# Designs tried in a protein design run: designed miniproteins, single chains, continued (3). Part 42

Each design is a single chain, and the fold is of that chain. pLDDT is the mean over its residues in the fold that is shown.

## One batch from the design tools (miniprotein)

Design m9431
Fold by ESMFold2-Fast:
Formats: structure tokens, sequence, C-alpha cells
Structure m9431 (fold): chain A 71 residues (1-71)
């Protein structure tokens, strides 16, 4: 509800998160606040969970992004 995040922004945060960066490190690197990083992570995991229940081109793209970031 607070802010609409783009897939580009979500990808950047998730990549650093899977690299083991802290929320403070991610915030500093991307010019965000730690609170915004927490909001993006919550939103990203919600998007991924929703995409897992869908059968659409958009959902497939979201699933691929998260699967690649986990590697």
Amino acid sequence: HMKKFTLEEIKKVMKLFYEGKTREQIAEELGLTPEEVDEILDYAFSLYADALTRNSKEAEEIKKIFDELKK
C-alpha cells in the first residue's frame, strides 16, 4: 500500500539480500533507507508467492527472476 516498487528495484534488493548483505548495507548501496529495504523485501516475497499460484506470462517472468537470484 505504501509505495509501488518496480521489478528492477526488487531485483537489485533481492540480489544483494541473497548475497548475504544486511538491510543497512543494501540501503547504503542502493540509496535507500533500511525501512524501505524491509518494505521492498516484504513486497517482493508477496509478489513471488502470488506468482507461484498463477499461470501467466507475467507470473512466469517473476518466477524466473527469483529463481535466478537464488543461484
Scores: mean pLDDT 75

Design m9432
Fold by ESMFold2-Fast:
Structure m9432 (fold): chain A 121 residues (1-121)
Amino acid sequence: SLSEEQVRRLAEVIRESVAANQAKTGLSPETALQLLYINLEDVSDERLIELFNRLREQGGSIGDALRRYIVGVGEEGARRLAELLYELGLLPTADPEAPLTDEDIEVLVEVLKALAEYGKK
C-alpha cells in the first residue's frame, strides 16, 4: 500500500496543479480533493476497475484516467502525477499518454482511493 508520505507528495502535486488552473476553473485545491473523496466514497474497487477497463477499450491513457477523477489538474497536472507515480515506483512509465494496462488500472485504483481518503481529512 501507499505510505502517508507518498500520498502527501501526490496531494501536493494535485494542489499545485489545481491552483495553477484556478483562475480558469474556479476550483480551489481543497475543493478538488474533497470532490475526489465525494466521487469515490461509494464506488467499490471492482466498479472503478470496470470503469477504467471501459476507458482502456476506448483507447484511454494513464492521463485520461487521472483527469477523469482528479478534477482541475489539467493535462500538465496529469503529466506531473504520472512522473511522480513513476518516480515512486508505482507505475512502470512516466508517460501520461501510455495506454492503460491491467497493472496500471490496479495501481491507479489504489492511488485514487488513497488520495480520496486523504481528501476526507
Scores: mean pLDDT 87

Design m9433
Fold by ESMFold2-Fast:
Structure m9433 (fold): chain A 79 residues (1-79)
Amino acid sequence: RGREELERTLEEAAAWGAAAFLAHGMSEEDARASGRALARDVMGEDSGLARPLTEEGRAREKEWRERVRRAEEIERRER
C-alpha cells in the first residue's frame, strides 16, 4: 500500500516539476525529461518508479521533496 502511494506521489511530483519548468520557459521535452529524471533517480534509474528505495535513494527523495516544498512555500509567501 505505502509503495503504491509513494509511486503515485513521485509521479505527481515529476509531472508537477515538469509543469513548473515548462511555465518558466523550458521546452516541453526538457521540462518533462528533467522532472522524470529526478523522480526516476530517487526510486531507481532504469526500472522507473517500481524499484524499492535504497538508503541513498531515500536521502535523495528527502532532498527532492524539500526543494519542491521550499519552492512552493516561497511562491506562496510572495503571493
Scores: mean pLDDT 57

Design m9434
Fold by ESMFold2-Fast:
Structure m9434 (fold): chain A 68 residues (1-68)
Amino acid sequence: SAKEEAAGAFVKEQLEARGIRVSDELARAIGRAVLEGALAAAVKGLMDLGLSQEEAEAIVREVARRFG
């Protein structure tokens, strides 16, 4: 959906700004997890990519605020 694409693009932008490369597919999956309310899974996905828990939670909250 357009919301999933926008959320995924935002996740990718936030990761790339931190020097983390991610596929469009994985970024979209994380964005979708936030939109579906799977917040703990989204946080874990971001942490598995190298973010701290604090950074992952901040991104998840912002995705939920903007697109949720």
Scores: mean pLDDT 89

Design m9435
Fold by ESMFold2-Fast:
Structure m9435 (fold): chain A 82 residues (1-82)
Amino acid sequence: MQEEVDKLREELGELIDGNEEMLKQALRIVMKKKGVKEEEIEKIIENSSLDELAELMFKLIVSSPDLEEIKELLKSILEELK
């Protein structure tokens, strides 16, 4: 489980590394799945620096206590970005 989660995190990290649009899209997907309204998501993305967005992504993924939930979330993000 953890090894699969680490591999998915690495794949997502490679996809968003140096790509601001991919980071923003990944954040939209994560926040929408967490129940954040689309209007609020766009305001967060528009008003946040890249460093703040990267930190928010890390916090959103790490805040889930269930590795299985994290795995499904990461898979969904990767599938929607592809």
Scores: mean pLDDT 75

Design m9436
Fold by ESMFold2-Fast:
Structure m9436 (fold): chain A 97 residues (1-97)
Amino acid sequence: MVKAAEKAAEAIVEAARRGESLAAALERGLEVARELGAHPKAIDAIEAALAGVRGDAAASAEYGTRAGVRPEKADPEAAESVEIVSEGIAEARAIVD
């Protein structure tokens, strides 16, 4: 799952570097995350960011809550996967500016 998160983050950053919109970059990363079986919380983090970019505050809040909801005591891959995609999203935001 961590490698899937890394590939999703790479896809988001690469799309932004190619001049794609942040929404298009996040959609590409979301497809990669789903295809490679990224942790559901990492997928929720990408969906939260995408909803936020599209101005859907309710959907962004719901997905964001799901990404952070029910922290598991031994869930290092989930936490790491969310961190990896969050860093990729932040880098893509900086590129698209």
Scores: mean pLDDT 75

Design m9437
Fold by ESMFold2-Fast:
Formats: C-alpha cells, sequence, structure tokens
Structure m9437 (fold): chain A 79 residues (1-79)
C-alpha cells in the first residue's frame, strides 16, 4: 500500500515492475535484486533505477564494483 512518503521510495508494486523490466532486458534476478537494494540505500528514483538496469543490460561484463559506482553516479545526478 502506497503512502505519501513513497514519492522517493520504491513501493512494492513499483519494485515488481522494476524486476519485470530487468528480466525483459535479460538480467538475472540476483543482479536485479542487488541493484534495487543498493538503489534503495541511495534513495534513487524509479526512473534512475530503470536507467541503471538499462545500463547493466548494455554492459554485460560489468562487475559488482562497477555497478555500485554506476548507482552512486545516478544518485549524484539526482542530487
Amino acid sequence: KAEELYLEQITHPEKEKLIQFGKSLGLDLPLISYAIEKAQDLDLSLDSIKNVLQYLAENPLITLSELEERLKLAAEEEA
């Protein structure tokens, strides 16, 4: 159930949409879940998380450290 505070937080339905979006891009569920969890730690918007998932799909050789740097850059772009 969404509340007014969800504007900068991923709701459960939005999280499900992000998982489906990542799967549609050919990403593995563990990688999608990891990206979403890290993005939540950085308070990223839904659109920024979608952009990160798209970036992962375009860069299949990306390491977890590079993923963390990309999430950090997305957070800095929103600030």
Scores: mean pLDDT 70

Design m9438
Fold by ESMFold2-Fast:
Structure m9438 (fold): chain A 77 residues (1-77)
Amino acid sequence: MTPRHILFFDDPNLTAEELREKLREEAERLGLTIVRESEPLLVPIPGTDEALLGVGAEVLTPAGEPALLVVMARVPA
């Protein structure tokens, strides 16, 4: 199965741009090469004034194998 790296940030003030930077920092930390970044996705959480803000990327591992990297934060909607 394709490996997946998922990170959640407990900061309600994070912007999409800040999440993109955190995605890139995490990729560098893990030695992953970013192939393609997704557009930010905002998903409302039903029954709350909050949403999940996420950014993903298709990456290559140091061994050259495909993987997925996703960073998310819970933000005001």
Scores: mean pLDDT 79

Design m9439
Fold by ESMFold2-Fast:
Structure m9439 (fold): chain A 66 residues (1-66)
Amino acid sequence: ASEEEKKKILEGAKKAAEEGDSAAVAAATYEARQLGAVTPEKGREGIAAARAGDAKKGAELLEEGL
């Protein structure tokens, strides 16, 4: 994935995390995984955190894996 695509995904995930929207953080992480933009390990951890309702942690894990 391009750096512009990674930045757009991360900006969306950070905004969703600020709004407490864990479903949107999970969706952004799935998109990053499909584009090969996030490491598999951090992508899985981010989705797990978002599914547990921790939108902030989900976005942090996505950022670490980009």
Scores: mean pLDDT 84

Design m9440
Fold by ESMFold2-Fast:
Structure m9440 (fold): chain A 87 residues (1-87)
Amino acid sequence: SRAEALLRRALEHARRAIEALRAGDVEGALRHLEEAGVYLAHVAEDPHAAEALEELQRAIAALNAGDVEGALEYAERALEYLERALA
């Protein structure tokens, strides 16, 4: 379905954001978090997708504040909700 395709793209970008954060690539992480958020905004009627979007927005806010550790924690929570949305 369209929703599953969008969720899978969001999941891929969330995974790449986590990899970038662990590598210290803050700019790459921000791009991937923003991309995941765009896909999730289209499926936010799903409760798990809505929770994933909220956690991604927290990750972006943390990253903009220079809190890489907080951004990683929020991005990992977003990934967990994305996996639940696709289960």
Scores: mean pLDDT 89

Design m9441
Fold by ESMFold2-Fast:
Structure m9441 (fold): chain A 100 residues (1-100)
Amino acid sequence: MPSADEIASNVEILLGRIRQMIADGAPKEVLLEEVRGLGEFLVEQFLAYGRPDLAARVREITEETLERLRRASPEEYEAIFEEWARRVREVLDEFRAEQA
């Protein structure tokens, strides 16, 4: 399994990729797939670490964000994504603090 720091590093790379895709005008379907994929990756990592509580929290945050993105116009994508990214980082910061 990757370490907590490796997970956080990989998440920041993937968040940066999604941010760039929004800037490049990626279609909604692509953004939905990328957000879902990153959420699923984090759920799997937290379950592997025996943290079903954090996995459930990431599922909830990601499902809320996917529903918002489905209803959103392109000018709203950045704000919705950055709020999701902030909430994901909060969960990761709690996880990393417990692993230190």
Scores: mean pLDDT 88

Design m9442
Fold by ESMFold2-Fast:
Structure m9442 (fold): chain A 109 residues (1-109)
Amino acid sequence: MSKIEEAAEKIYEIIKEAYKEMSKLNDEMEKDEIGAKAVLEIEKILIEQLGLSPETARTAAIYIYGIYLAIFNGDYEKADKLLDLALETLDDEKARELIKRVYERAKKE
């Protein structure tokens, strides 16, 4: 498995677990805290495993999280819009490839 594929799989499990935990909660602030923690865990993977800069990793983590959440909620129009915005915003080739891989993986699940 490539480093990008391995990162995408780890990220998928982080977001899936976060979504599962949020589904048990009724308080929007508690849901936001779980989401923020998931984004930080994704950012750490992007920095430590893929060598992205902290700025690029943060931006990519936010888009990746948003794309997966939109897909889990069945909002494919929002997921497509977030993918387009991510590819317009991110210049890093590894980040762009990862986001495309994340989107493709999420749609197949």
Scores: mean pLDDT 82

Design m9443
Fold by ESMFold2-Fast:
Structure m9443 (fold): chain A 57 residues (1-57)
Amino acid sequence: MDPEEFQRRLELAAEYLRERGLVGKLSDEQAQRVLQLTYTAADEAELLARLDELVAA
């Protein structure tokens, strides 16, 4: 993955988690899934949609 793209995705994931008060509250399994989604999502919009699925329902 392009380093700039990866950094931008990490920033989006971190912002998502901060906004929802989940920083430091993720289980090991949830943290692994967040990293996996950051690598595997097709774009930023998909990443955010997948994160919503992971943490909401």
Scores: mean pLDDT 76

Design m9444
Fold by ESMFold2-Fast:
Structure m9444 (fold): chain A 64 residues (1-64)
Amino acid sequence: SEALRKEIEALEKELAELEKELQELVARYNETKSAEDKAEVNAKLAELQALSQRLAALRAELEA
């Protein structure tokens, strides 16, 4: 499906942006060691995991 391929492409771009944001948050946490920065890292990891699972499901649907 063309629509499915476009959705996968959009999510792959969003995933790359989330990975960049995560790297920045991890760098900040390593500098500060604050509970607030740790919470931000954990929240971003959860977002990345959810997006990765959605992307995997869409890819599986495309290959079906």
Scores: mean pLDDT 86

Design m9445
Fold by ESMFold2-Fast:
Structure m9445 (fold): chain A 90 residues (1-90)
Amino acid sequence: MVGTLKNEEDPLVRLAVLMGELRRSIAEEKKKLEAANTPEAKEKLKKIDEAEEAIDAGKFEEAAEIFKELGYEKQAELVLEIKRLLEEIE
């Protein structure tokens, strides 16, 4: 079957888009927390760093749980969707 160059149903294309959205969202939140410079913001930054390390290690469920605990439900959903797409690519 002939594929299209621009197919959002392609797991690799969807993965690239979602990874980009997740990384941009994380970077924006980290910037806000760094600007706030409170003890609570520093703890959230540390947890976000732990979540990014978990993503890099392929521990997507652990990363999603960290984001949920911090109240970043949309970021948690993005991480879980990325995990599902990676399972489809396999």
Scores: mean pLDDT 79

Design m9446
Fold by ESMFold2-Fast:
Structure m9446 (fold): chain A 81 residues (1-81)
Amino acid sequence: SMEAKIKAAIAEIVAVVRAALPSLSPEDAGRLVGAALDAQRLLREGRIDEALALLERVKETASPAVAAVLDRIIAIIRELQ
């Protein structure tokens, strides 16, 4: 089901964020966590395209380290389309 796929995607996003956090500055960590939480909220609401648009927008002004993690999250969400 789409609900099961969204739950699996959220679990993967959480794992990716948790793995990245120790290598990031506090500022970068805050930005990544904020973006990931906003994306997770949109995904739970079935708003997949809006979650992707949000992450692409954050990526435009993110550091290279945060942008690399956001690319992984975007790839996970694109599998839902």
Scores: mean pLDDT 91

Design m9447
Fold by ESMFold2-Fast:
Structure m9447 (fold): chain A 85 residues (1-85)
Amino acid sequence: MAKEEIIELARRAIKAAINEDVEELRELREKLEELKEKYPEYAELLERMIAAIETAIEGIENNNVTKITGGILGLIGEIIDLELE
């Protein structure tokens, strides 16, 4: 199911961001890009998740804890929105 697949990737991205695993975050970003083609109805949500991952990556690369936290909170928000729909 599309929703469960997206939530799984979001949870993985949150864990990767907490662990500052930039390589995993980049891989997950590419997987979310592929899901935009597979599930175009979720394209806007997936685009917001990709932006949150990119924010977390920038935070890790620049040692900016506020950006890392912002990326994590963005991903959590998208999971909550999906679960409440």
Scores: mean pLDDT 86

Design m9448
Fold by ESMFold2-Fast:
Structure m9448 (fold): chain A 90 residues (1-90)
Amino acid sequence: MSRVEILLKEVFELIKNKSPVEEVVKKYLELMEEAIKIMPSLSVEEAEELVKKLREAKIEIYQNYNLTEEQKKEIDEKEEKLMEKVEELK
């Protein structure tokens, strides 16, 4: 999980620094892609903890930025794929 942890930290640092929404969304999508990639290697407990952390990051983004409908759709599509991978672990 080290790369996912680094990406998660980078997302929160971008939010803290009030970086442009485009940079934050791009980094969050990279984080989601990495989470999807590693998901089959995780235990159910590790997967649930990772999903919780990703949702916390999503909440922070939505609280601090006004996203376009296109940006929201890209995030929703990645979240759907992530949840499919989580379901495959059960």
Scores: mean pLDDT 84

Design m9449
Fold by ESMFold2-Fast:
Parts: sequence; structure tokens; C-alpha cells
Structure m9449 (fold): chain A 102 residues (1-102)
Amino acid sequence: SEAEELEKLAEEERERLREMAEALVEEAELLEETVGLSREEVRLIARLIEELKPPPSEEVREKAKLAFEALEEFGKKKVSEAAEKFLELVEERRARYEAARA
């Protein structure tokens, strides 16, 4: 469940994920100008982070990584740890869904 996923995070990790989602929305114009991500794509990625949902496709996953890299390089936002933790958590959740389906 969503609640169980959130309970696995340390308080600081939950805060960093929230801050990363907020930074994406705040820097949406910068992300469009630097890496060509639309505002809709940025909002989708931010929502996935807030909901701890896996990206629906490999393309969206790569766009999320691109957004995180651009936030650090161009936005000067420290998001590497939060980005790594988010990707780790959604991969764990995806693997769990695949195991339950088998």
C-alpha cells in the first residue's frame, strides 16, 4: 500500500522527495528551456514523486532522470539523493507488482 511505502522512508527522505517535486514545478520553465520537457511532462513527473508511483514507460523514466540532472546542473538544486531514493523505491514497487502477478 501507499502508506506502507511512505512508512519505509525516514522523515528526512520524505521531506527531500517533497522538496524535489516542488523544485520540479517551480523550475518547469527552466526545464523546458534547457532540456525541452513540457510543463505537462514536468507535472506528471512531480505527481509520480508525490504519489511514489513508477513511471508508466521507459520514455517517462528517462525524462524523469533528465529533469533531475537538469535541476542539479542548471537549477543548482541538490536533488541527487532524493532522485536516487525515488527511483529505488519505484523499482522495488514495480518488482513487487511483477512478483504478485506471477
Scores: mean pLDDT 75

Design m9450
Fold by ESMFold2-Fast:
Order: sequence, then structure tokens, then C-alpha cells
Structure m9450 (fold): chain A 95 residues (1-95)
Amino acid sequence: SALREEARRLLEEAKRLIREAGRLSGQESYAESAIEGMEEAFADANGVAAAGTLRGIMRGLREMMEKLGASEETLRLVEEAERAIERAAEALRAA
């Protein structure tokens, strides 16, 4: 599906941003755990369920980074990743 291929490209961009945010914040293990959850969610054949789980994981990562007092640079990367995940979720729901 072209929509699932687009969602995969957006997920790969989000993973890149999440890894950089993890590196800058010293939360690399937490970032990788979130990425693992996102990959598992993406494997779900139900696009609506996959979309909801991706958004939930992304929100949880953002809230954790904010609670840990992450830098403005780190939070900008998280915000950019969240925008990519929202676009991926829309593509998965439409697929």
C-alpha cells in the first residue's frame, strides 16, 4: 500500500529524531524502548489501532522528556517527531 509506505517513511524520520533526542537528553534506552513499541504498533494490520498506539507512545515520550527537564533543543526534536508520527497515523488510518 502506498499509504503504508508513506507511513513507514514518516516512522523512519520520527525514529531518527527520537534517537537524537535520546542522545541529547541521556535517555537513549528510553528512546529505543519507545521506538521498539512503535515498530510493534506499525506491524498491526489494523491501521486504526496502529495509529492510536503510535500517538500514545509518542505522547508518553514527550511527557517523560518534559518531566525530566529536557532542553529546548531536545523538546524541538520531540515536537518534530510528534508531527511525523501524526502524519504516519493519518496515513495508517486512511490505508
Scores: mean pLDDT 88

Design m9451
Fold by ESMFold2-Fast:
Structure m9451 (fold): chain A 97 residues (1-97)
Amino acid sequence: SLLEQMKENIRQGVEAEKAKKYEEARKYYEQAIENAIKAGSKQIGHLIVNWVVAALKAGVPLEEIIEKLKSLMPYLDELLQKMVELLIEDLEKKKKE
């Protein structure tokens, strides 16, 4: 099921983070986000945060992280959209430093 796939991808992402394999963790969290969108899961907010942290630690360019966050906006409720907008603003400020 989509929820079982989401949970397994979260488990693998957490294990990759513990091993400091941040690129692997980022990919697992990305798959978990896709599963969450398809399943309508409220877990998507936590997964976005975990994905951003893993992407930053993996050295993914800030521009790529920001564009990925923007691409997720249509799938988010109003509260999560506002939270992600604030996160984008923080990342944009970090890019200018």
Scores: mean pLDDT 87

Design m9452
Fold by ESMFold2-Fast:
Structure m9452 (fold): chain A 91 residues (1-91)
Amino acid sequence: DERAERAAEELARLIAEVLGEPLPPREEIPAFLERVVEELRAFVEEHEEEARRLLEELRAELGEPRSEEEAFAKMKELLRRMLRAYLEARA
């Protein structure tokens, strides 16, 4: 699915930019995304209160998504905020 491949590339680029890492080659994107998802899942489990706060703040700022495009944009913004919190917690 071309849409899924494009979404995966957009997510990988966002993650790479926030983490300060180079964008992985297309063939490595699935493994890169899997690694990040596993790290963020562990972070959310260890920092449930902070993760909940970030989600609540985003909901208050952006409201309900009115389209698939808006939902994806909100997901990318949540991911960006979660990644920043993850990096700060590791400092």
Scores: mean pLDDT 79

Design m9453
Fold by ESMFold2-Fast:
Order: structure tokens, then sequence, then C-alpha cells
Structure m9453 (fold): chain A 81 residues (1-81)
């Protein structure tokens, strides 16, 4: 089940990206962004996605991670003000 394995890897990296964003760790953010792009490139090959569809998926996963990470960061900041 190559697709399911890639989807699990993608979910793991997306969660890791969210934590990196919440911790404002720029180096770790770049690392996980690169890994998400690599996983999506492989997933696009398996599913026969166009470059545009691949970029749309990348943007969606990155946006989800950013929203999750920013929400967590705001909660931390609000509780410590």
Amino acid sequence: MEVQRLEIDLEVETVALAFAIANDNKETVEKHLKRIREILDRLAEVLGLTPEQREELFKRYVEEAKEMGEALKKIFDESKK
C-alpha cells in the first residue's frame, strides 16, 4: 500500500512542521517543508497528479500546519502574558 504509506508519512511530517512553527524553529520548519515536498512529489508520481495539483496539495498541507502551529503559539503566548 504505497499511497497509504506516503499519506502516513505526509501526516507525520505535517504535524512535525506544526510543532516547529509553534516553537518558532526556522531551521526545523525548512527541514520539514522540504520533506513534505519530497513526499508529495512521490505521491504525485503514484497517483498521476499534475504539477499544479501537486503544488495545490503542498500549499494545503503547509497551510494546515501553519494554522495549527500559529494557533498553538497564540495559546502559549496568551497564557503567558
Scores: mean pLDDT 80

Design m9454
Fold by ESMFold2-Fast:
Structure m9454 (fold): chain A 69 residues (1-69)
Amino acid sequence: SDGLMQETKDRLQQALDQLESQGKRTASAQELASTGLISLTFASELQKVTGKRRLTRDEALAAVDKLLG
Protein backbone atom coordinates (compact mmCIF):
# COMPACT_ATOMS: atom_id res chain seq x y z
CA SER A 1 0.00 0.00 0.00
CA ASP A 2 1.02 3.64 -0.44
CA GLY A 3 1.22 4.02 3.36
CA LEU A 4 3.69 1.14 3.72
CA MET A 5 5.87 2.52 0.89
CA GLN A 6 5.88 6.01 2.45
CA GLU A 7 6.66 4.62 5.94
CA THR A 8 9.53 2.55 4.49
CA LYS A 9 10.91 5.60 2.62
CA ASP A 10 10.66 7.70 5.81
CA ARG A 11 12.63 5.10 7.82
CA LEU A 12 15.20 4.81 5.02
CA GLN A 13 15.58 8.62 4.91
CA GLN A 14 16.10 8.64 8.72
CA ALA A 15 18.76 5.90 8.42
CA LEU A 16 20.55 7.83 5.66
CA ASP A 17 20.35 11.09 7.67
CA GLN A 18 21.94 9.29 10.66
CA LEU A 19 24.77 7.95 8.46
CA GLU A 20 25.27 11.40 6.84
CA SER A 21 25.69 12.88 10.37
CA GLN A 22 28.56 10.34 10.74
CA GLY A 23 30.17 11.62 7.47
CA LYS A 24 28.83 8.87 5.17
CA ARG A 25 27.42 10.10 1.82
CA THR A 26 26.74 6.54 0.58
CA ALA A 27 25.57 3.47 2.51
CA SER A 28 26.24 -0.26 2.40
CA ALA A 29 23.61 -2.81 3.50
CA GLN A 30 25.55 -3.37 6.74
CA GLU A 31 25.67 0.38 7.50
CA LEU A 32 21.91 0.82 6.85
CA ALA A 33 21.18 -2.16 9.14
CA SER A 34 23.50 -0.75 11.86
CA THR A 35 21.07 2.20 12.32
CA GLY A 36 18.34 -0.20 13.55
CA LEU A 37 15.82 1.53 11.25
CA ILE A 38 16.24 -0.88 8.30
CA SER A 39 16.67 -4.68 8.52
CA LEU A 40 19.80 -6.26 7.02
CA THR A 41 17.54 -8.42 4.80
CA PHE A 42 15.77 -5.36 3.34
CA ALA A 43 19.03 -3.39 2.97
CA SER A 44 20.52 -6.36 1.07
CA GLU A 45 17.48 -6.40 -1.28
CA LEU A 46 18.06 -2.67 -2.02
CA GLN A 47 21.64 -3.49 -3.04
CA LYS A 48 20.54 -6.47 -5.19
CA VAL A 49 18.02 -4.44 -7.25
CA THR A 50 20.61 -1.66 -7.91
CA GLY A 51 23.60 -4.01 -8.45
CA LYS A 52 25.72 -1.59 -6.35
CA ARG A 53 27.69 -2.26 -3.14
CA ARG A 54 27.08 1.30 -1.84
CA LEU A 55 23.96 3.40 -2.46
CA THR A 56 23.35 7.14 -2.65
CA ARG A 57 20.10 8.51 -1.18
CA ASP A 58 18.48 8.77 -4.64
CA GLU A 59 19.54 5.20 -5.59
CA ALA A 60 18.20 3.80 -2.29
CA LEU A 61 14.83 5.57 -2.65
CA ALA A 62 14.49 4.41 -6.28
CA ALA A 63 15.23 0.84 -5.12
CA VAL A 64 12.33 1.06 -2.60
CA ASP A 65 9.98 2.04 -5.47
CA LYS A 66 11.23 -0.97 -7.47
CA LEU A 67 10.81 -3.42 -4.53
CA LEU A 68 7.46 -2.15 -3.14
CA GLY A 69 5.82 -0.61 -6.29
Scores: mean pLDDT 84

Design m9455
Fold by ESMFold2-Fast:
Structure m9455 (fold): chain A 89 residues (1-89)
Amino acid sequence: ETVEVPEKVLKIHEASREVAAEWRRRHPDASEAERREVGGAIYGLIVYLVEVEGLSVEEAKERVLEWLESEEAFEEALREYIRKLEELA
C-alpha cells in the first residue's frame, strides 16, 4: 500500500509492544488499566532512549528488557525517564 509510515516509528511501536508483553507476563494479575498505563510508560522510555539519548531502537529495547529483570530497576527508570518526558512535553 502507498501510505508511508516512518520506519523508525514502526520500530519503536514494535519494540514497545514486545517489552509491554514481557511486562504483562511478569505481572499476570495486573488490571487492564495498569497494563495500559505501563504500556504507555514503556513507549515513553523507548522514545526517550532513542530521541534524547541517541540509542538505536534495538539498544533501547534491550535496555528496557534488562530493567524488567529487576522490579526496582524498572520502577526507578519509570520515575526518572517518564518525569523527564513530561517536562519536555
Scores: mean pLDDT 76

Design m9456
Fold by ESMFold2-Fast:
Structure m9456 (fold): chain A 96 residues (1-96)
Amino acid sequence: MRELIKEFIEIASKATEEQLEELEKEVEKIKDEAKKAIYTSLVILGRRIYEQPPTDWEGVEESLLEELKKLKEKYNLSEEEVTETVKEFIEKLKKL
């Protein structure tokens, strides 16, 4: 998970506003509530990185890991389900 979060942060730091807007539209189409919640958290963080690049990248990484842990507990997801969902999101962002 931590390595996926680092990859996400690196890609999000290079994302354009147009790419983030396209992802926001894709998130709205998600019918699975747990997947939508994870994607929403990733999009919100991506937007924050775009608008105000952080000086504490470790703090951002830890905050996202904590948020994903809370979503895992809230929706009773497996570690594999959370990891797969984050990986799918990163692949979507890379293709935009």
Scores: mean pLDDT 79

Design m9457
Fold by ESMFold2-Fast:
Structure m9457 (fold): chain A 119 residues (1-119)
Amino acid sequence: SLASSRALPKDVTPEQAENWLLEAARALGLPDEEIERLKTAFENLKKKYSDEEARELINRAFQIAYEAVDEAEKRGDFDPETVARLAREKARQAGLSDEEITIAEMVARILAEQRRLAK
């Protein structure tokens, strides 16, 4: 499960990362609006960047999401909206693009939802 994974595999393409996140979001029953926002972020990355550059940006977004989840664990608060907001704020402070911010927020939300369901 994504809750037990802390790293994006080195050989993952942007398309594979998008598919994994979309499947996880749908499995968790996230709203269609959130799923469309994630799809738009990936489309914008693919439009603006090479596959190698997009992979680097996606990995940065995942790192921020894991940092937000770790902070939430430390606080004992896994409310998905709170964790997503924390990831968004960390990504903005790190100077990430709007697309990376959206991906970090959604990864953090998915991980928090999975942890909440496991409790």
Scores: mean pLDDT 80

Design m9458
Fold by ESMFold2-Fast:
Structure m9458 (fold): chain A 104 residues (1-104)
Amino acid sequence: SELEELSEKVMEVLKYGMAGELEKAYELAKEILESLNDEEGLKEVDEIMKEEDIEKLIEKAIKFGMEKEQIERLLKKDEEEAKHIMLGAILASIAKKAVEKYVE
């Protein structure tokens, strides 16, 4: 079904982010959002990809469902990998929110 395909694409956004393939995560998130005509989501993904302030990325990752303790553990191991995981989670969450609005 179309909804199952969209849900699978949201999971692929997260997987690309976790793998450090941020361009692929971003392109797929935009594809999902464009298909759903979610202009707010498109603006949010464009803004997050330009965010270089680590503290703002942490705040947004928490807002979109990451636990503070999880983020702290990731940052202690590898800051760049942590940024990629946070960006992937944020992009996936923006896309997921759009899919959830579509099923209402």
Scores: mean pLDDT 83

Design m9459
Fold by ESMFold2-Fast:
Structure m9459 (fold): chain A 87 residues (1-87)
Amino acid sequence: SDAYLDQLAAEETRPVSPEERARLNAAIEQVEKEGGDPEWIARAREYLDAGKGRAAQVALHEARSAAFDKKNKEEIEKWREENLKKG
């Protein structure tokens, strides 16, 4: 939830290191290339730009999870269409 991420970001007092920032930027680019949820990717970038590495990681995980759930639902629906025609 937004409230959880905002709280997590507010509790982050340690600034993200240059190494953590580079890793998270690379991870964000990879998830974007893999079709991650654009809204969650935007949030991950926003948190990272604010120096909130943990909030950025959680937002990136949500981007992957949302994309995976959408793909899984589409695959299940395709399977139903292909297999329920033999009744």
Scores: mean pLDDT 78

Design m9460
Fold by ESMFold2-Fast:
Structure m9460 (fold): chain A 120 residues (1-120)
Amino acid sequence: MHMEKENEEIARQVAEETRRLMREGEEEILKATEEGDIASALGAVEAKMQALIDKIKSLDRETAILSLERAAEVLEEFAEEAEEKARESSPLESAAYRAVAGLARKMAEEARKAREELEK
């Protein structure tokens, strides 16, 4: 247990950074929705998440695999939270939260693909 602590600590930090990026991204997408253009906000958040995945892939193999798995889990949980908020929101905000959920699921899939590449 203590021998794997360093890898688990890095994976925990990745999970926290993933959640933070998605929270900040959700706020940006909601603001962009009021302005009538969410595509650029979605693209900006996707680029930030892809940069994080690429950074994780540069870590040692075992840490990268664990960190990508943790990132995917956080992204899937975030998608479920966003879908729940969409159900309780106005039509405009509901559209924004569904866009956030879709992006989170897409990035979770990218994290899983990156992990599978490292396991080969």
Scores: mean pLDDT 83

Design m9461
Fold by ESMFold2-Fast:
Structure m9461 (fold): chain A 63 residues (1-63)
Amino acid sequence: KAYSVTVTVEDLDAPEPRLHTFVATGKTKEEAERKADEAVANFSAAHGPARVVERKYTEIDVP
């Protein structure tokens, strides 16, 4: 099994509302969430402040 976390953030420094979506996959829910959090942190470090507006969790059946 694999686990996916999809996080959508709003870019607060954009002149118009902008949404960015990040997808992280891991062997555990905790790993996927950690990778998603790292992606959001990296985005904020590079592009300025962002607000998390949505987080989705999905279990993926992998053989």
Scores: mean pLDDT 77

Design m9462
Fold by ESMFold2-Fast:
Structure m9462 (fold): chain A 68 residues (1-68)
Amino acid sequence: LSEDEMKKKIEEVRKEGDKRIEDARAFVTRLLDEGRLSPEEADASIKAAEDDVRKEVDDKIKKLKDLG
């Protein structure tokens, strides 16, 4: 990959990760508002989603750098 292509792919991975966390928070908040989740379950679900997405983003960025 070119340097510019690599930077673009890393930016896309970061933006996708941020979007997934945002969507997860919105989804969990909706379930909380509907009484389908307790506040404790909502907090745990958001934390787990943030940790999973962060790890996946970091792993993808590392793989991209290793390929370039």
Scores: mean pLDDT 81

Design m9463
Fold by ESMFold2-Fast:
Structure m9463 (fold): chain A 93 residues (1-93)
Amino acid sequence: LTPEQRRDVAESMIRMAVSVIKLAIKNSDLPKDVKEEIEKLLAEAEKHLDEGDIEAAARKVGEALKLLREAEGEDPKKSQERAKKMVESIIKL
């Protein structure tokens, strides 16, 4: 893949992750304050995408995913490890 194609794939993956997390929140029984915090992180991710900062956008999506999994009862360390692995996978594209 060219550098341009890799960037486009990374952006598409981040946008897909944002959409999936938004859908998960909408269909969840999570407290309103938790949903609002996750939505704030997703909005920050979209802002970084608009600025061309793919790495920062991926990290914000990772933070949103970590918070979602922790709120669903996952161990904070496991949630952080899963989020970090996802962010690293996106950045390495």
Scores: mean pLDDT 78

